# Ledger of designs, part 66: designed miniproteins, single chains, continued (4)

Each design is a single chain, and the fold is of that chain. pLDDT is the mean over its residues in the fold that is shown.

## One batch from the design tools (miniprotein)

Design m14268
Fold by ESMFold2-Fast:
Structure m14268 (fold): chain A 93 residues (1-93)
Amino acid sequence: SDDELSKYASEGHKALEAGDYEKAVELFEKALSVASEDDKPFILLKLAEALLKLGKYEEAIKAAEEARRLGEGDETLEEKAEKVIEEARKKLE
């Protein structure tokens, strides 16, 4: 599953950089399905970033909140997740 995780995460990053946000979401969801518990917070953060770009603000908030919950103690990850939540909430105003 590590090879599959690396493949899906890498392809997801490429899709995100190319502006193919729907494909990025699909690939990060596939990455999440094969991720170990230790990898899930990072993949959830990337999924949240892709959902934010796609305009799925409520889904982006949920993914970012889960990333913060599972990545508790990773200050950098928590800060990035909080930024996604803040940006998505502003769009819902």
Scores: mean pLDDT 87

Design m14269
Fold by ESMFold2-Fast:
Structure m14269 (fold): chain A 94 residues (1-94)
Amino acid sequence: DEAVEERLLELIENKDYEGALELIEANEDLSEEERALVRAALENVEKYREEARKRVEELLKKAGVELSEEELRRLVIAGAFALAGLEELARAEA
């Protein structure tokens, strides 16, 4: 559900990790293990925010694409969350 994804990114942007966890816990399709991975990723998202911003800004500059400040912020948050999630998955598979 696109609305759920947008709300999750908004909560992460505002550092409302408690609200983000509540939203994820309300998703009955997620296992307890999957919820644990998302929780760990949320704890690490701030760690990757600056790296994600630099990568996004470099790609946009090379492509000659100009995004609104809101669109840029959403891409940076999504990128940071993805990087945090990949770190947690790598730990789980190790």
Scores: mean pLDDT 71

Design m14270
Fold by ESMFold2-Fast:
Structure m14270 (fold): chain A 74 residues (1-74)
Amino acid sequence: MSKEELEREVEAGVIEIEISVIKLAIKKTKLPPEVEKKVQELIEEAQKYLDEGNFDEAKKKLKEAREIIKQALE
C-alpha cells in the first residue's frame, strides 16, 4: 500500500525473474560441471538473500553468476 511496500514487491519480483532466467540458461548451456555447480551455489545464495529481504546481496550474487557464465562461454 505504501510506495516503499510497492517498490519492495516490484524489486523482489524482478530478482525472482532473474533467478529463473539464469536457471534456464544453465539448463540450455553446456557448461563444465565445476562451473555449473558454482553458478547453482550462487543462485541458491541469491534465493536465500531474497528470502531474507536482502535485495542488494541477492542482486550481487546474480551478477556474479552471470559473469561466471560469460567467462565460461569465452
Scores: mean pLDDT 81

Design m14271
Fold by ESMFold2-Fast:
Structure m14271 (fold): chain A 81 residues (1-81)
Amino acid sequence: ELEELEERAEEIVATHPDIAASVEALLAAMAPEAERLRDHPDPVAAMRALLERGREAARETDPAVAELIDLQIRASELRAS
């Protein structure tokens, strides 16, 4: 399961050469939300909320970036199990 998610992430990166720039732009846009993580009493829940916000923000403009974020959320759930 985790390996399958990693393989899918590698496939997305391999087929989208500009994805690193898109991810960097999304992270810059989400910087205010990331700053809220510092003050959050549950940083794990806050990180998940930030990833979900990033996925939603990317969904309309960069579906490949949204899928990468979704895979990260799913992988973190499996690691927590």
Scores: mean pLDDT 72

Design m14272
Fold by ESMFold2-Fast:
Structure m14272 (fold): chain A 95 residues (1-95)
Amino acid sequence: MEEKELEELAKKALEGDLEAVDKLIEKLREVLKSLPEEKQKEVHRRVTSAQAEARKEIAELEAQKDYERIKELAEKAYKESVETILKILLEHLKK
């Protein structure tokens, strides 16, 4: 039942529901509080690693003035971030 609730929140977040994003972040914070500091750093690395690559490509596309690709890359990075948070929460529920 909680697994289905997390999947529903992720779906709403991907549709642009900011309240769903906030609820996912709150759940992630609850999980992080139960983890050792080493694991908390690893979770932060998982969430931010894809964003670092996207930022580099956005800078290159800005020089080319390719705004359509910048928008697509930003949307992809957002979706990957939400999916990564969902995976972390589901992994914690199953263990």
Scores: mean pLDDT 72

Design m14273
Fold by ESMFold2-Fast:
Structure m14273 (fold): chain A 98 residues (1-98)
Amino acid sequence: MDTVILVGSVPKSSALEAFKEFAKQMGWEILKEDEDELVAKIKIGDKTYYLRLRKDGSLELLNEKGEVVGRGKATTTDDSTVFEIEGEDFELIIIAKK
């Protein structure tokens, strides 16, 4: 499997706030933001995806048709928040360093 790893510096303690700040640093469009979930439009290679992060730390990756093509979890530690998503033929890891 091809693994894509993205790294950035984000001085945020919650997974939602860390992801929102990381998305802003990457220039990703935030399509939905509320107390329960955040949805961002992202690009991996030449393909467009939608990443959905829920307040419980669960992640879903959706294709352009809105079909779930990957699932994962956000894990917050003292020094980072890690968003790990496993797709059908790839893995996406986002590391937000504090």
Scores: mean pLDDT 78

Design m14274
Fold by ESMFold2-Fast:
Structure m14274 (fold): chain A 86 residues (1-86)
Amino acid sequence: SEAEEQLATLERDLDAAAAYIDAQRAAGTLTIDAVEAAIRALDDTKVQLDRLRAQHPELAARIDALLARIDAFTAYLRALLAELRA
């Protein structure tokens, strides 16, 4: 379904974002602006997932799993942001 395709895209986008942040951190090129942009993008994705969950309750378990991953990644990014501002 279109909803399952959208969800799969959001899952892949999260994986790509995590890989990008980790690669930039390892290279010593990670910026405050990049971390703040990533946090904003994750907040926008959560709004999309909340709508998708309301419209497609059959996908709730998969959406809830992705929301939990987003919350964990956001916490990680906030810790990185604090480290970069130290």
Scores: mean pLDDT 91

Design m14275
Fold by ESMFold2-Fast:
Structure m14275 (fold): chain A 85 residues (1-85)
Amino acid sequence: MDELVERAKKLIEKANELRKKAEEIYQKTGDPTAKAIVKTLKNIIDMLEYAIENAEKFSPERLKALIDAAEKGLEIVENVIKKLE
């Protein structure tokens, strides 16, 4: 349980860093892809925060699956941001 919560917290930190990069790209370029990424990252952050606050109410398997999905989503987003830079 604690390892999953710590992992989720690190993913929230990474998502916030990626969100700042996407916001900077959007401000400089007006790229609609960058705007879409900002919204996606906010949704991922909200989901992870909800999962942490309700971790005791979820099965460990369900919580792990949600965190794994968020991690994969962040990897895809990070690769898209690198292409926009």
Scores: mean pLDDT 84

Design m14276
Fold by ESMFold2-Fast:
Structure m14276 (fold): chain A 71 residues (1-71)
Amino acid sequence: MNYFKTGELSPEEREIEAGVLYIWAGVARTGKNPNPELSEELAEIARKVEAGEATPEDFERANELFDELLS
């Protein structure tokens, strides 16, 4: 399911999306079965979103990782 926007975002939208991605990166890294690779990939995408450098492929990847984390 698509939880994150693809394409160009406003500065306000970038801050919101990056914040959500950072939260989920933290979730992926903690708990009984931590997934540090998933966490690091989400955090990297969050940094790109925050900087305004995220591509549509980065947002598609974030949605894939989010679906995997929730499955």
Scores: mean pLDDT 73

Design m14277
Fold by ESMFold2-Fast:
Structure m14277 (fold): chain A 68 residues (1-68)
Amino acid sequence: SMELVRKLLEEFKKLMDEMLKNKSSREDFLGKAQKFVLEGMEKVPPEYRDLLLREFGQLVSEALQQLS
C-alpha cells in the first residue's frame, strides 16, 4: 500500500540522518543503505517497487553529497 511505501521512506530517511550524524564511512553507509533498500523492496507489492526504488535513490544521492 502507499502507506507502507511512505513508512519505508520515512524510516530510510531516519536511518540515513542517523548515519550522517554518527559520521559513518561511505562504505558502511552504502552497505546499510543497500540492505535497507533490498529488504524494503521485498516488503512492497511489485507495482510500488519502481516508485520506492526511485525515491530511495534520490535520498541516497542527497546523503552521499553530505559525506566526505
Scores: mean pLDDT 80

Design m14278
Fold by ESMFold2-Fast:
Structure m14278 (fold): chain A 81 residues (1-81)
Amino acid sequence: LGIPQEVLDLLSKARDSYLTALRLSSIPGKLQEAIDYLQTAIDNLQQALSLAPPEDQPAIQQVIDMVQGQLDKLQEQLKKQ
């Protein structure tokens, strides 16, 4: 109650993409694919944030910040070869 179904669907898609990224990040040669899935997770989280009630926005933003930190780390790792 209170959270739109569209927001819940987007959060579920973000979770699935995030978990896929975590699996791929542990596989040699799959860093780019892991980065792409983290970006998909962030895109879904940003959409969820825009549709979320004000009460839920801080929690979603905190998750976005965490996932962005992981994305930045993997991107730096990829650039360092």
Scores: mean pLDDT 86

Design m14279
Fold by ESMFold2-Fast:
Structure m14279 (fold): chain A 80 residues (1-80)
Amino acid sequence: MKTPEEILEEAARKAAELAKKYGDEVYDEVMLTFREIYEALKKGDFEKALELMKKAIEKYRDTPIGKVLEEAYKKLLEAL
């Protein structure tokens, strides 16, 4: 199975492709969010990583980006 970092990287790639369809501002916001989550995971702050992911899911709720985040969140919960 993939590591938590690999799960996040795959989700970031999928979310980036979706975000580009909405323009550079949305792309930058989404990539910043994934960077913050990745830094938390890299430092072993799993609670912060999951908290940031949950907040991102709420922000992008009812969008394809939100669905990618929800899938990644479930995989991260199983991997952590």
Scores: mean pLDDT 80

Design m14280
Fold by ESMFold2-Fast:
Structure m14280 (fold): chain A 85 residues (1-85)
Amino acid sequence: SKKEELLEKMKERIEKSDVEGLRELLEQVLREFEPVEALEILSEVTKYVSDLHAKGQISDETLDEMGKVIGEAMVKAISRLMERP
């Protein structure tokens, strides 16, 4: 599915510590999915980032940077929920 394909691409960006590549894919998620589905995807991405950090696969700096771009995407998704009647 489109959701699974995007999740796998985001995991690859996280493994490479590619913060800007993750940002681009998160913007795609916000465009292509309903806000509730986008928040579910963001939750899975957050768990993956935390798991890789716990395993020593990403640095504290990368964790902070990725947390920021995920947080920005969450704010955008929540804002879209507020626009629905």
Scores: mean pLDDT 85

Design m14281
Fold by ESMFold2-Fast:
Structure m14281 (fold): chain A 70 residues (1-70)
Amino acid sequence: DAKKKAQEREAEIRKRFADLFTRDRMDPDEAVRKIEKEFGRLSDNIKRALSPKYAIDYRREQERLKRLLS
């Protein structure tokens, strides 16, 4: 099912983004660029879902994602 595959892809992208944040301590813009290089062009929905991480406390979001996806 295309919807299920899209959700799985989004979850994998979010996990990869979190790994770049927590393990590599990578800048959010660089992390998004690296994800697009690995997974291909991101949909607007996925970009918007990642976008709030630039607006909120960067350190708090890193810790949150590390706990959530560890």
Scores: mean pLDDT 65

Design m14282
Fold by ESMFold2-Fast:
Structure m14282 (fold): chain A 70 residues (1-70)
Amino acid sequence: MEEKIKELEKKADEYQAVADGADARLRSLMAERPHRSFEEIAEELDTLAVNTITAGVYYTEAKRLKEKLK
């Protein structure tokens, strides 16, 4: 069980890292004046949203398993 919790947290960290990368690229695109690619901005927003949600799901599953280990 403990090993499964660690694996879920590791996967959450991996998805969070992808989201952080998308956030950094988004910040660079948003800082550009004029904004040249709204499509590229939208793509990075989608990547950020999907990976942030996925990381949250894995963290939530890990927390639920920790609660069962009483």
Scores: mean pLDDT 78

Design m14283
Fold by ESMFold2-Fast:
Structure m14283 (fold): chain A 56 residues (1-56)
Amino acid sequence: MALELAEEAYRLAYEGGGGYHVVSAARMTLEAARQGLATEEQARIALNAARTASKN
């Protein structure tokens, strides 16, 4: 579900040191998911971006 994926994306971006841009994008997706405004697709995109950035 969108919220679960968005929470994982934010955690990975933050822990992985993805830089301000990646962390900010993941945080915005998480806030949108909390408000019911984010889709599962948007959350998956954020998660994939966080995973890519964390590998650096």
Scores: mean pLDDT 77

Design m14284
Fold by ESMFold2-Fast:
Structure m14284 (fold): chain A 82 residues (1-82)
Amino acid sequence: TRENLQKSLIESARQAVEALEELLASDASAEEKVTAIWNATLLVNAAEDEENKERLKRLLEEAQKDADPEVAEAAAEALKLL
């Protein structure tokens, strides 16, 4: 049961990280990007999966350079939780 839950969480984390990667590369609103950052961070932490964690760290490091200070600040805070 717990093993199946972990597999589901890892898959959800992977999808959230992929969605964040697409949003950060798009012209989506700052609010949408901030929401995606927090969704990906929460799922990655819940899944405890190193591959998705490393991928998310790279995306958040890049997001800290975002022209929108709200997105940059969210990325910096999310990195502290990983």
Scores: mean pLDDT 85

Design m14285
Fold by ESMFold2-Fast:
Structure m14285 (fold): chain A 61 residues (1-61)
Amino acid sequence: MREETIKRLEEIMEKEKLSDRAKEIALMSLQVMLDAGREVTDEELELIVKNSKSIEDLLKK
């Protein structure tokens, strides 16, 4: 269910202490995947969080 996947992503983001900007990027990435009908695993959610942190760091430069 979409809601469960979003909630799981939010739990990982909270654990990893993402900024509001990085959370926005992560949620947007997940939304694109879900809209494409992709199955999203916990491992993919962790990768989304990692990539969102990297994008946030790039935007700070």
Scores: mean pLDDT 78

Design m14286
Fold by ESMFold2-Fast:
Structure m14286 (fold): chain A 96 residues (1-96)
Amino acid sequence: TVSTVLILAGRNTVNVVAFDADGNVVDGRTYSGTRPLDNPQTVADLIRTVRKQYPAPIIVGGTATKNPEVRQAALDAGADAVADSMLEADELVRER
C-alpha cells in the first residue's frame, strides 16, 4: 500500500510522509526536538528506522540536504534519492 516515503529533514523538525501509488498521503509522522536534527548521524539513523518500517523507496529532502555530508549519510543509510529542493522532492515523489 505504501509506494514511496518522503523524509523532509529540517533543523529541529523532520516530517516523514508515506504515499500510495497514486501520490496520496496514507501515513505521516513528525519528529521535533530541542536539539538540531539536520546532522548526518540523526538523518542516517532516521532513514534506517524508516527503511525497517516501510519496504518502499525513500526520498530525502528538506533544508538539511543543503549539507553535502547529510546528503551522503542519507544515501549511505539506504535512501533511494536525495532532493536538493522541495520542488525536486515533489517531482521525485510524482515520478513514482
Scores: mean pLDDT 77

Design m14287
Fold by ESMFold2-Fast:
Structure m14287 (fold): chain A 82 residues (1-82)
Amino acid sequence: MPRHIEKEGDFKSPEEAAEEATRLAWELDEPHSTATVTGTTPNGRKLTARGMYSESGGRRLAGATAHDDDGTPLATSSRVEE
């Protein structure tokens, strides 16, 4: 059963938010699951990063993009099983 989780926190950068969303999605280990993280950078910018878990060719995949409150993409992160 797909899982959907949310986490709030403060992040040093958009890259950190994207990495955390990717990590959480990877830990869900269920196709079509999502992890959303929200928080603020030191510069006062609000972030939302949405991570998704999928499988392709028998390999686990997770990826996330961090956006500001205007919807502008700022950073991406991904993880793939080797």
Scores: mean pLDDT 80

Design m14288
Fold by ESMFold2-Fast:
Structure m14288 (fold): chain A 55 residues (1-55)
Amino acid sequence: SMMDELKAELTRLYEIITDPNASAAEKAAALERMGALAAENNVTVAVRDGEVVIR
C-alpha cells in the first residue's frame, strides 16, 4: 500500500539520521526529506521502541 511504501521510506531516512557514519549533510538532507514527506501526506511521524510510526 502507499502507507507501507511511506513507512519504508521514512524508516530508511531514520536509519540515515541515526547512522554514526553518516555526514552532517546527509543527516540534514534526510531530516528535510522526512519533514517534506510528512507534510505532503498530512501525517505525523514518531519513533516508538526504535521503530518509525505514522499517525
Scores: mean pLDDT 85

Design m14289
Fold by ESMFold2-Fast:
Structure m14289 (fold): chain A 76 residues (1-76)
Amino acid sequence: SSTPQTLRTVITGVDAAKAEAAGQLLKERAEALGLDATVRRTSDTTVEVTLVARELSDEQVRALADAIREAEQIAA
């Protein structure tokens, strides 16, 4: 499909600093892959990351999945 895809993930940290660090890491990794990324703080310990892409390669999907896992580990 050639329509833009929106991917959203919510990251909950054990504290505000870890939630912010996790969201920022995911944003930086997504932008390095050429994706548009927006981070919004939704509570003291929760951030929402929105990613927009037209089409993702298998390599981009793997790299993004790895970045999400790394962000979740930082948040813990």
Scores: mean pLDDT 79

Design m14290
Fold by ESMFold2-Fast:
Structure m14290 (fold): chain A 85 residues (1-85)
Amino acid sequence: MYVTVVVEFTIPASSVSLGVWQILAASYGGSAEVEYLPDGTAKVTARIPVPKEEAEEVGEKLEKWAKEQGATDIKVEVLEEPVEL
């Protein structure tokens, strides 16, 4: 059984990590969306399909990684929905 881990956060738009999030999400068969904000930040929403039993661990690792990249307003959700690419 697969679930979708959704990680949403805000990071400076100049951050080179935006492309890394897209690659990471794609490696899991997911997606990452970037919304550029007028204040010079970017809102990133990554949707990553993982086995339900791994969702908590993956969510924690992604939250930690976002924090290490200087992200703010980090939100992690687990959705029991099919992944759409």
Scores: mean pLDDT 76

Design m14291
Fold by ESMFold2-Fast:
Structure m14291 (fold): chain A 70 residues (1-70)
Amino acid sequence: MSKITVTGSTTNNTFSITTDGKSRILDQKGATIDGVSSVTLEGDITPSLRRLAESIRRSTQPIRLVTPPK
């Protein structure tokens, strides 16, 4: 199963989520990921991104990033 690393930038209100060699979410215009088994947080993580990471860890669901956290 894949592992997700969540990185964020509070300066630009942007973030990116990468999976363990599978899927990659780039910041800005939104993106989606699937097949998550675990999550780690790296860099500047906004509170909403942190909650998102926890949600991913608890449930395997597609995560859609439409608007970056503040």
Scores: mean pLDDT 46

Design m14292
Fold by ESMFold2-Fast:
Structure m14292 (fold): chain A 88 residues (1-88)
Amino acid sequence: MAELRAQLARARADAELARAMRDALRAGDGEALAATLARIPGATPEEAREAAAALMADPEAAIAQLEGNIALAEAQEAALEAQIAELE
C-alpha cells in the first residue's frame, strides 16, 4: 500500500506541474513558466529560463504535448486510486 500511495503522490505532483506549465503557456507568462520549471529537482534557474524560452517559441505545440501528458497522468492517478480502493 505505501508504494502505491507514493506512486499516486508522484503522479499527482507530475500532473500539477504539467498543468502549471500549460496554464503559464496559455497566459503567455514566461516568468511563471520559468518559475514552474525551476521547481523540477536538479534544474538551475538558468536552465529553467532557457527551457521556458524554448517552450514559448512554439506554445501551441508545447501545450498539445502537455495536455497529452496531463491526460496520461490523470489516467494513471485514476488507475492507482482504483487499485488502492480495491486493497482497502
Scores: mean pLDDT 81

Design m14293
Fold by ESMFold2-Fast:
Order: C-alpha cells, then sequence, then structure tokens
Structure m14293 (fold): chain A 76 residues (1-76)
C-alpha cells in the first residue's frame, strides 16, 4: 500500500527554493519512495512523501535526506 505523508525540513532558503516543486530521489528508497517539495516558508520546506513504508520509515528517510542537504528535520 502506498501512502501520502507530510514532513517538514529546516533548510537554507536557497535549498528550499531549489527543492520546491522537485521530485527528490532518496538513497534508501526501494524505487517506490518519492519526496516532493510542495511548499516553503523562508527556510522551512514542506515535503509530500509517497511511500509504501510506515510513518517511522518515512521519518528515517526524511532524516537521511536532511543530513544529505545539511538540514534539520522538524517533527511536531
Amino acid sequence: MVEERTLTLEVSEATADALLGKVIVVPNADSTDVLTGISKEGTTLTLKVVTAKTLEEAKKIAEELAKKYGAELIIP
């Protein structure tokens, strides 16, 4: 089952601009995980995550993406 989730990243404004509206390939994905930058507020980027994995797995994927871009994952 493929589920849509929303996660937020704290990044640089330039990184948020570069990732907004882009499909992001995640290194840990089994070719089924897609991250898309759907909105930004200055340095805060909101990602739509489409994945067959659990919410916990999706969070780990987002954390690894944050590390790759020198960013911080914000979890409410």
Scores: mean pLDDT 64

Design m14294
Fold by ESMFold2-Fast:
Structure m14294 (fold): chain A 94 residues (1-94)
Amino acid sequence: SIVDKVKELIKEYIPKLEEAVKNNDVETLIKLMEEFREKVLKLIKDEKIKEQLEEITDKQIAKIRESTDPEERLKAAEDMLAAAYTLASEEEAA
């Protein structure tokens, strides 16, 4: 299942994203988000769903770059993970 694969990626990436936020390592946080996006994109066949994931990821990365608050950065990363899960569910239903 695509959804199950995305759930496993979320479990893998949450502790890494949390550590990057805790260390105020914005470059590592963005790199981890881009790596997560690339892995999820490989599971998606629908071009519109791919475009939505890319757009959502770019928006969350922009929020991370603009914020100085660790809580806001963590929320942006979590919002990307939640969106990826929703889009994986749409891919599997299609």
Scores: mean pLDDT 88

Design m14295
Fold by ESMFold2-Fast:
Structure m14295 (fold): chain A 61 residues (1-61)
Amino acid sequence: SSLEQRIAELEAEGRRLVAELSRAYADRAPQEEIDRLEAELARVEDERVELLKQLAAEQAS
């Protein structure tokens, strides 16, 4: 389903952001950049959680 595909895309985006954040910490990037990456990762995880709730509701029907 398109919902499952969107969840998979968010999971891939989350993995990329975690890798980027890890590199930013290793490279001692500016705090502003780290804060931006953390905020973006939180957004991706929030959207993923909401879509997983929708998928669970569809599967329960």
Scores: mean pLDDT 86

Design m14296
Fold by ESMFold2-Fast:
Structure m14296 (fold): chain A 96 residues (1-96)
Amino acid sequence: NSIEQFINSTEAWLSFWSTTVPKERFEKIKRFVDGVLEVVKKDEEAFNLVLENWSKLMRILHKLAKGEPLSEEEKKFLLDIAKKMGLEELAKELLE
């Protein structure tokens, strides 16, 4: 099942970063990612949206995990995709 593989891979990614990312930053990332997974489980359109944008979204999340600054285009992309999933507030928290 492609959705189960996606969820398992994403949870493994979170587990990997849980020991290396500062706790406050990791919790913000985890809340956003958990929100994405909950929406994806219930909404096929949201799953397809995430799949189509996965490489870009993962690049942004990797930068955030490493504490690297995002470009204005990357911030806008994250907020735009999050808004489509009803996760805009979690994305705003992630960018703080």
Scores: mean pLDDT 84

Design m14297
Fold by ESMFold2-Fast:
Structure m14297 (fold): chain A 61 residues (1-61)
Amino acid sequence: SSLEQQLQELQQQLAAAQSEEELLDIEIQVGVLHLKLVVLQDYSLLPQLDELEQQVKERRQ
């Protein structure tokens, strides 16, 4: 699905991110994707998105 593709793209962006600003941009995009999943009732991707959100937060420590 297009939402699964967006999740994969965010995972790749996180792997390439080198700055606090890039990490913030990814966190914003994760929030937008979470809203899309809830509105479309596609809960199957939420565990993977939650894992990605945790990885972003860990890198901002």
Scores: mean pLDDT 84

Design m14298
Fold by ESMFold2-Fast:
Structure m14298 (fold): chain A 69 residues (1-69)
Amino acid sequence: MAEKITDRSSIENQKKFLEEVYEGVRALVEAVAKTFEKLHGNPEEAQAFKERVLKIIDENYKKELEKLK
C-alpha cells in the first residue's frame, strides 16, 4: 500500500511512471509523423508537426513533474 512508501520513494515511483508514459507517447508521435510524411509527401510539414506536438508533450511532462513536489 502507498502508506508504506516514504514520500521520496512515492515521488520517485510517480516520476518513473510519468517517464514511461511520455516515452511511449513520444514514440507514438514519431510514428504518426512518419505516416503523415508518407501520406502527404511533405517531409518539412511532417517535421514541423512532430516538433510542435513534442514541444506540447515536453511542456506537459514538465508541469506534471512540478506537481510532484
Scores: mean pLDDT 74

Design m14299
Fold by ESMFold2-Fast:
Structure m14299 (fold): chain A 76 residues (1-76)
Amino acid sequence: SAEVRALAEEIAARYRRIAEAAAARLGVEEETAALLAKVPAGVAKLVATSTLAEAREAVAALPAEEAALEAALAAA
C-alpha cells in the first residue's frame, strides 16, 4: 500500500543520512557504498512483504538500528 511504501522510504532515508554523514566525517566510502546498496534492497523487500503494522514496527525500531549502523560504520 501507499502507507507501507512511505514508511519504507522513511527507513531508507534515515539509513542513507547516517551512511552519508559517516562517509563525510570518516572517509568510509567503500563501506558506505555497500550499506547504501543494501538499503534499497531492504526497502523493496519491506514494500513487497510487509503489512502496515510491520512497517510501523520497523520505523519504531529505527533509533536502535541507527545506533547499530553508526557503530558498524565507525568500526570500519
Scores: mean pLDDT 60

Design m14300
Fold by ESMFold2-Fast:
Structure m14300 (fold): chain A 57 residues (1-57)
Amino acid sequence: PDLEQKGLQYIKEHATDPEKDIQELQEAGSLVEFVMRDRGLDFSKAKELLEFILSHL
């Protein structure tokens, strides 16, 4: 599916469990690296998706 659509679904699915999202983020060491690992994206796509997510939260 489209990266933007996947980003919106991820927020909707995980917005109710911020503790889990924070824990996974801490293990990854950075937001971009977390998204790269979790979504299997390259750096540029992960950054674009993360910027979209943060702008629309």
Scores: mean pLDDT 59

Design m14301
Fold by ESMFold2-Fast:
Structure m14301 (fold): chain A 91 residues (1-91)
Amino acid sequence: SLEDYLARQRAVAPEAARILEETLEKLRSLPGASEDIIKMVEKALEAARRGDLDTALLILAVGSVIAKRQGQEEEAKLLDEAMDRVAALLA
């Protein structure tokens, strides 16, 4: 049901937020990290903190595509890893 689906997102939201906080710290440590990519991950973290993991995953997916198009391969890998880890919580 929709209620069960939303309850699942809220139950795993604290762990998803931790994953995104770790990802954001790693991104900020990269010498070439785009401010736009950092801001996108910050918005994904805000969505995760609200229990909206669908929005968090969508933002990470878009951010990964943008990073790849800009030649930011390490940034894209961090976003792809974060997506896989967050998606695994909902499996």
Scores: mean pLDDT 88

Design m14302
Fold by ESMFold2-Fast:
Structure m14302 (fold): chain A 74 residues (1-74)
Amino acid sequence: SLYADLDALAQAVLERLFALKEAGVDPETIRAELRAFVREGVDALAKRHGLTPEQRAALLADWEAWVDALVEGL
């Protein structure tokens, strides 16, 4: 389901964030890597679930905002 795939993407983002933080990577590099990872994940998910370009763009914006919030919390 879409919700299961979104949950899996969220888990993967948090795992990558933790690994980069533990490795001592700077916050701006973490942001860039997580934004790239999320972009790929959202694109794959949108294609799998037949989302429109507008839905895909809105979903990506929400996920990029979440990544920014995670990095600001570091």
Scores: mean pLDDT 89

Design m14303
Fold by ESMFold2-Fast:
Structure m14303 (fold): chain A 87 residues (1-87)
Amino acid sequence: MKKLEEARELIKQEKFEEALKILREIYENSDDPKIKAEIYKLLGEIYEKLNEKDEAIALYKKAKKIYEEIGDFEKAEELEKKIKELE
């Protein structure tokens, strides 16, 4: 998805307000659980970069739950490792 890749690039550039705006738009316009999980993961990355660990952990847990529900256990395991590193 073109806008999701744009949001990822904005996060790398630390343009978090612009990334948040795009991620919100994608979330409101998509019912795809894979996209929603990726959005929660990217939101977690933003809050992690802002040193807001508790919020980042909460967002990563939301993404992990969706990945588990859709059977993407590899991505769920990657998020579990990230959560444990932040706790």
Scores: mean pLDDT 85

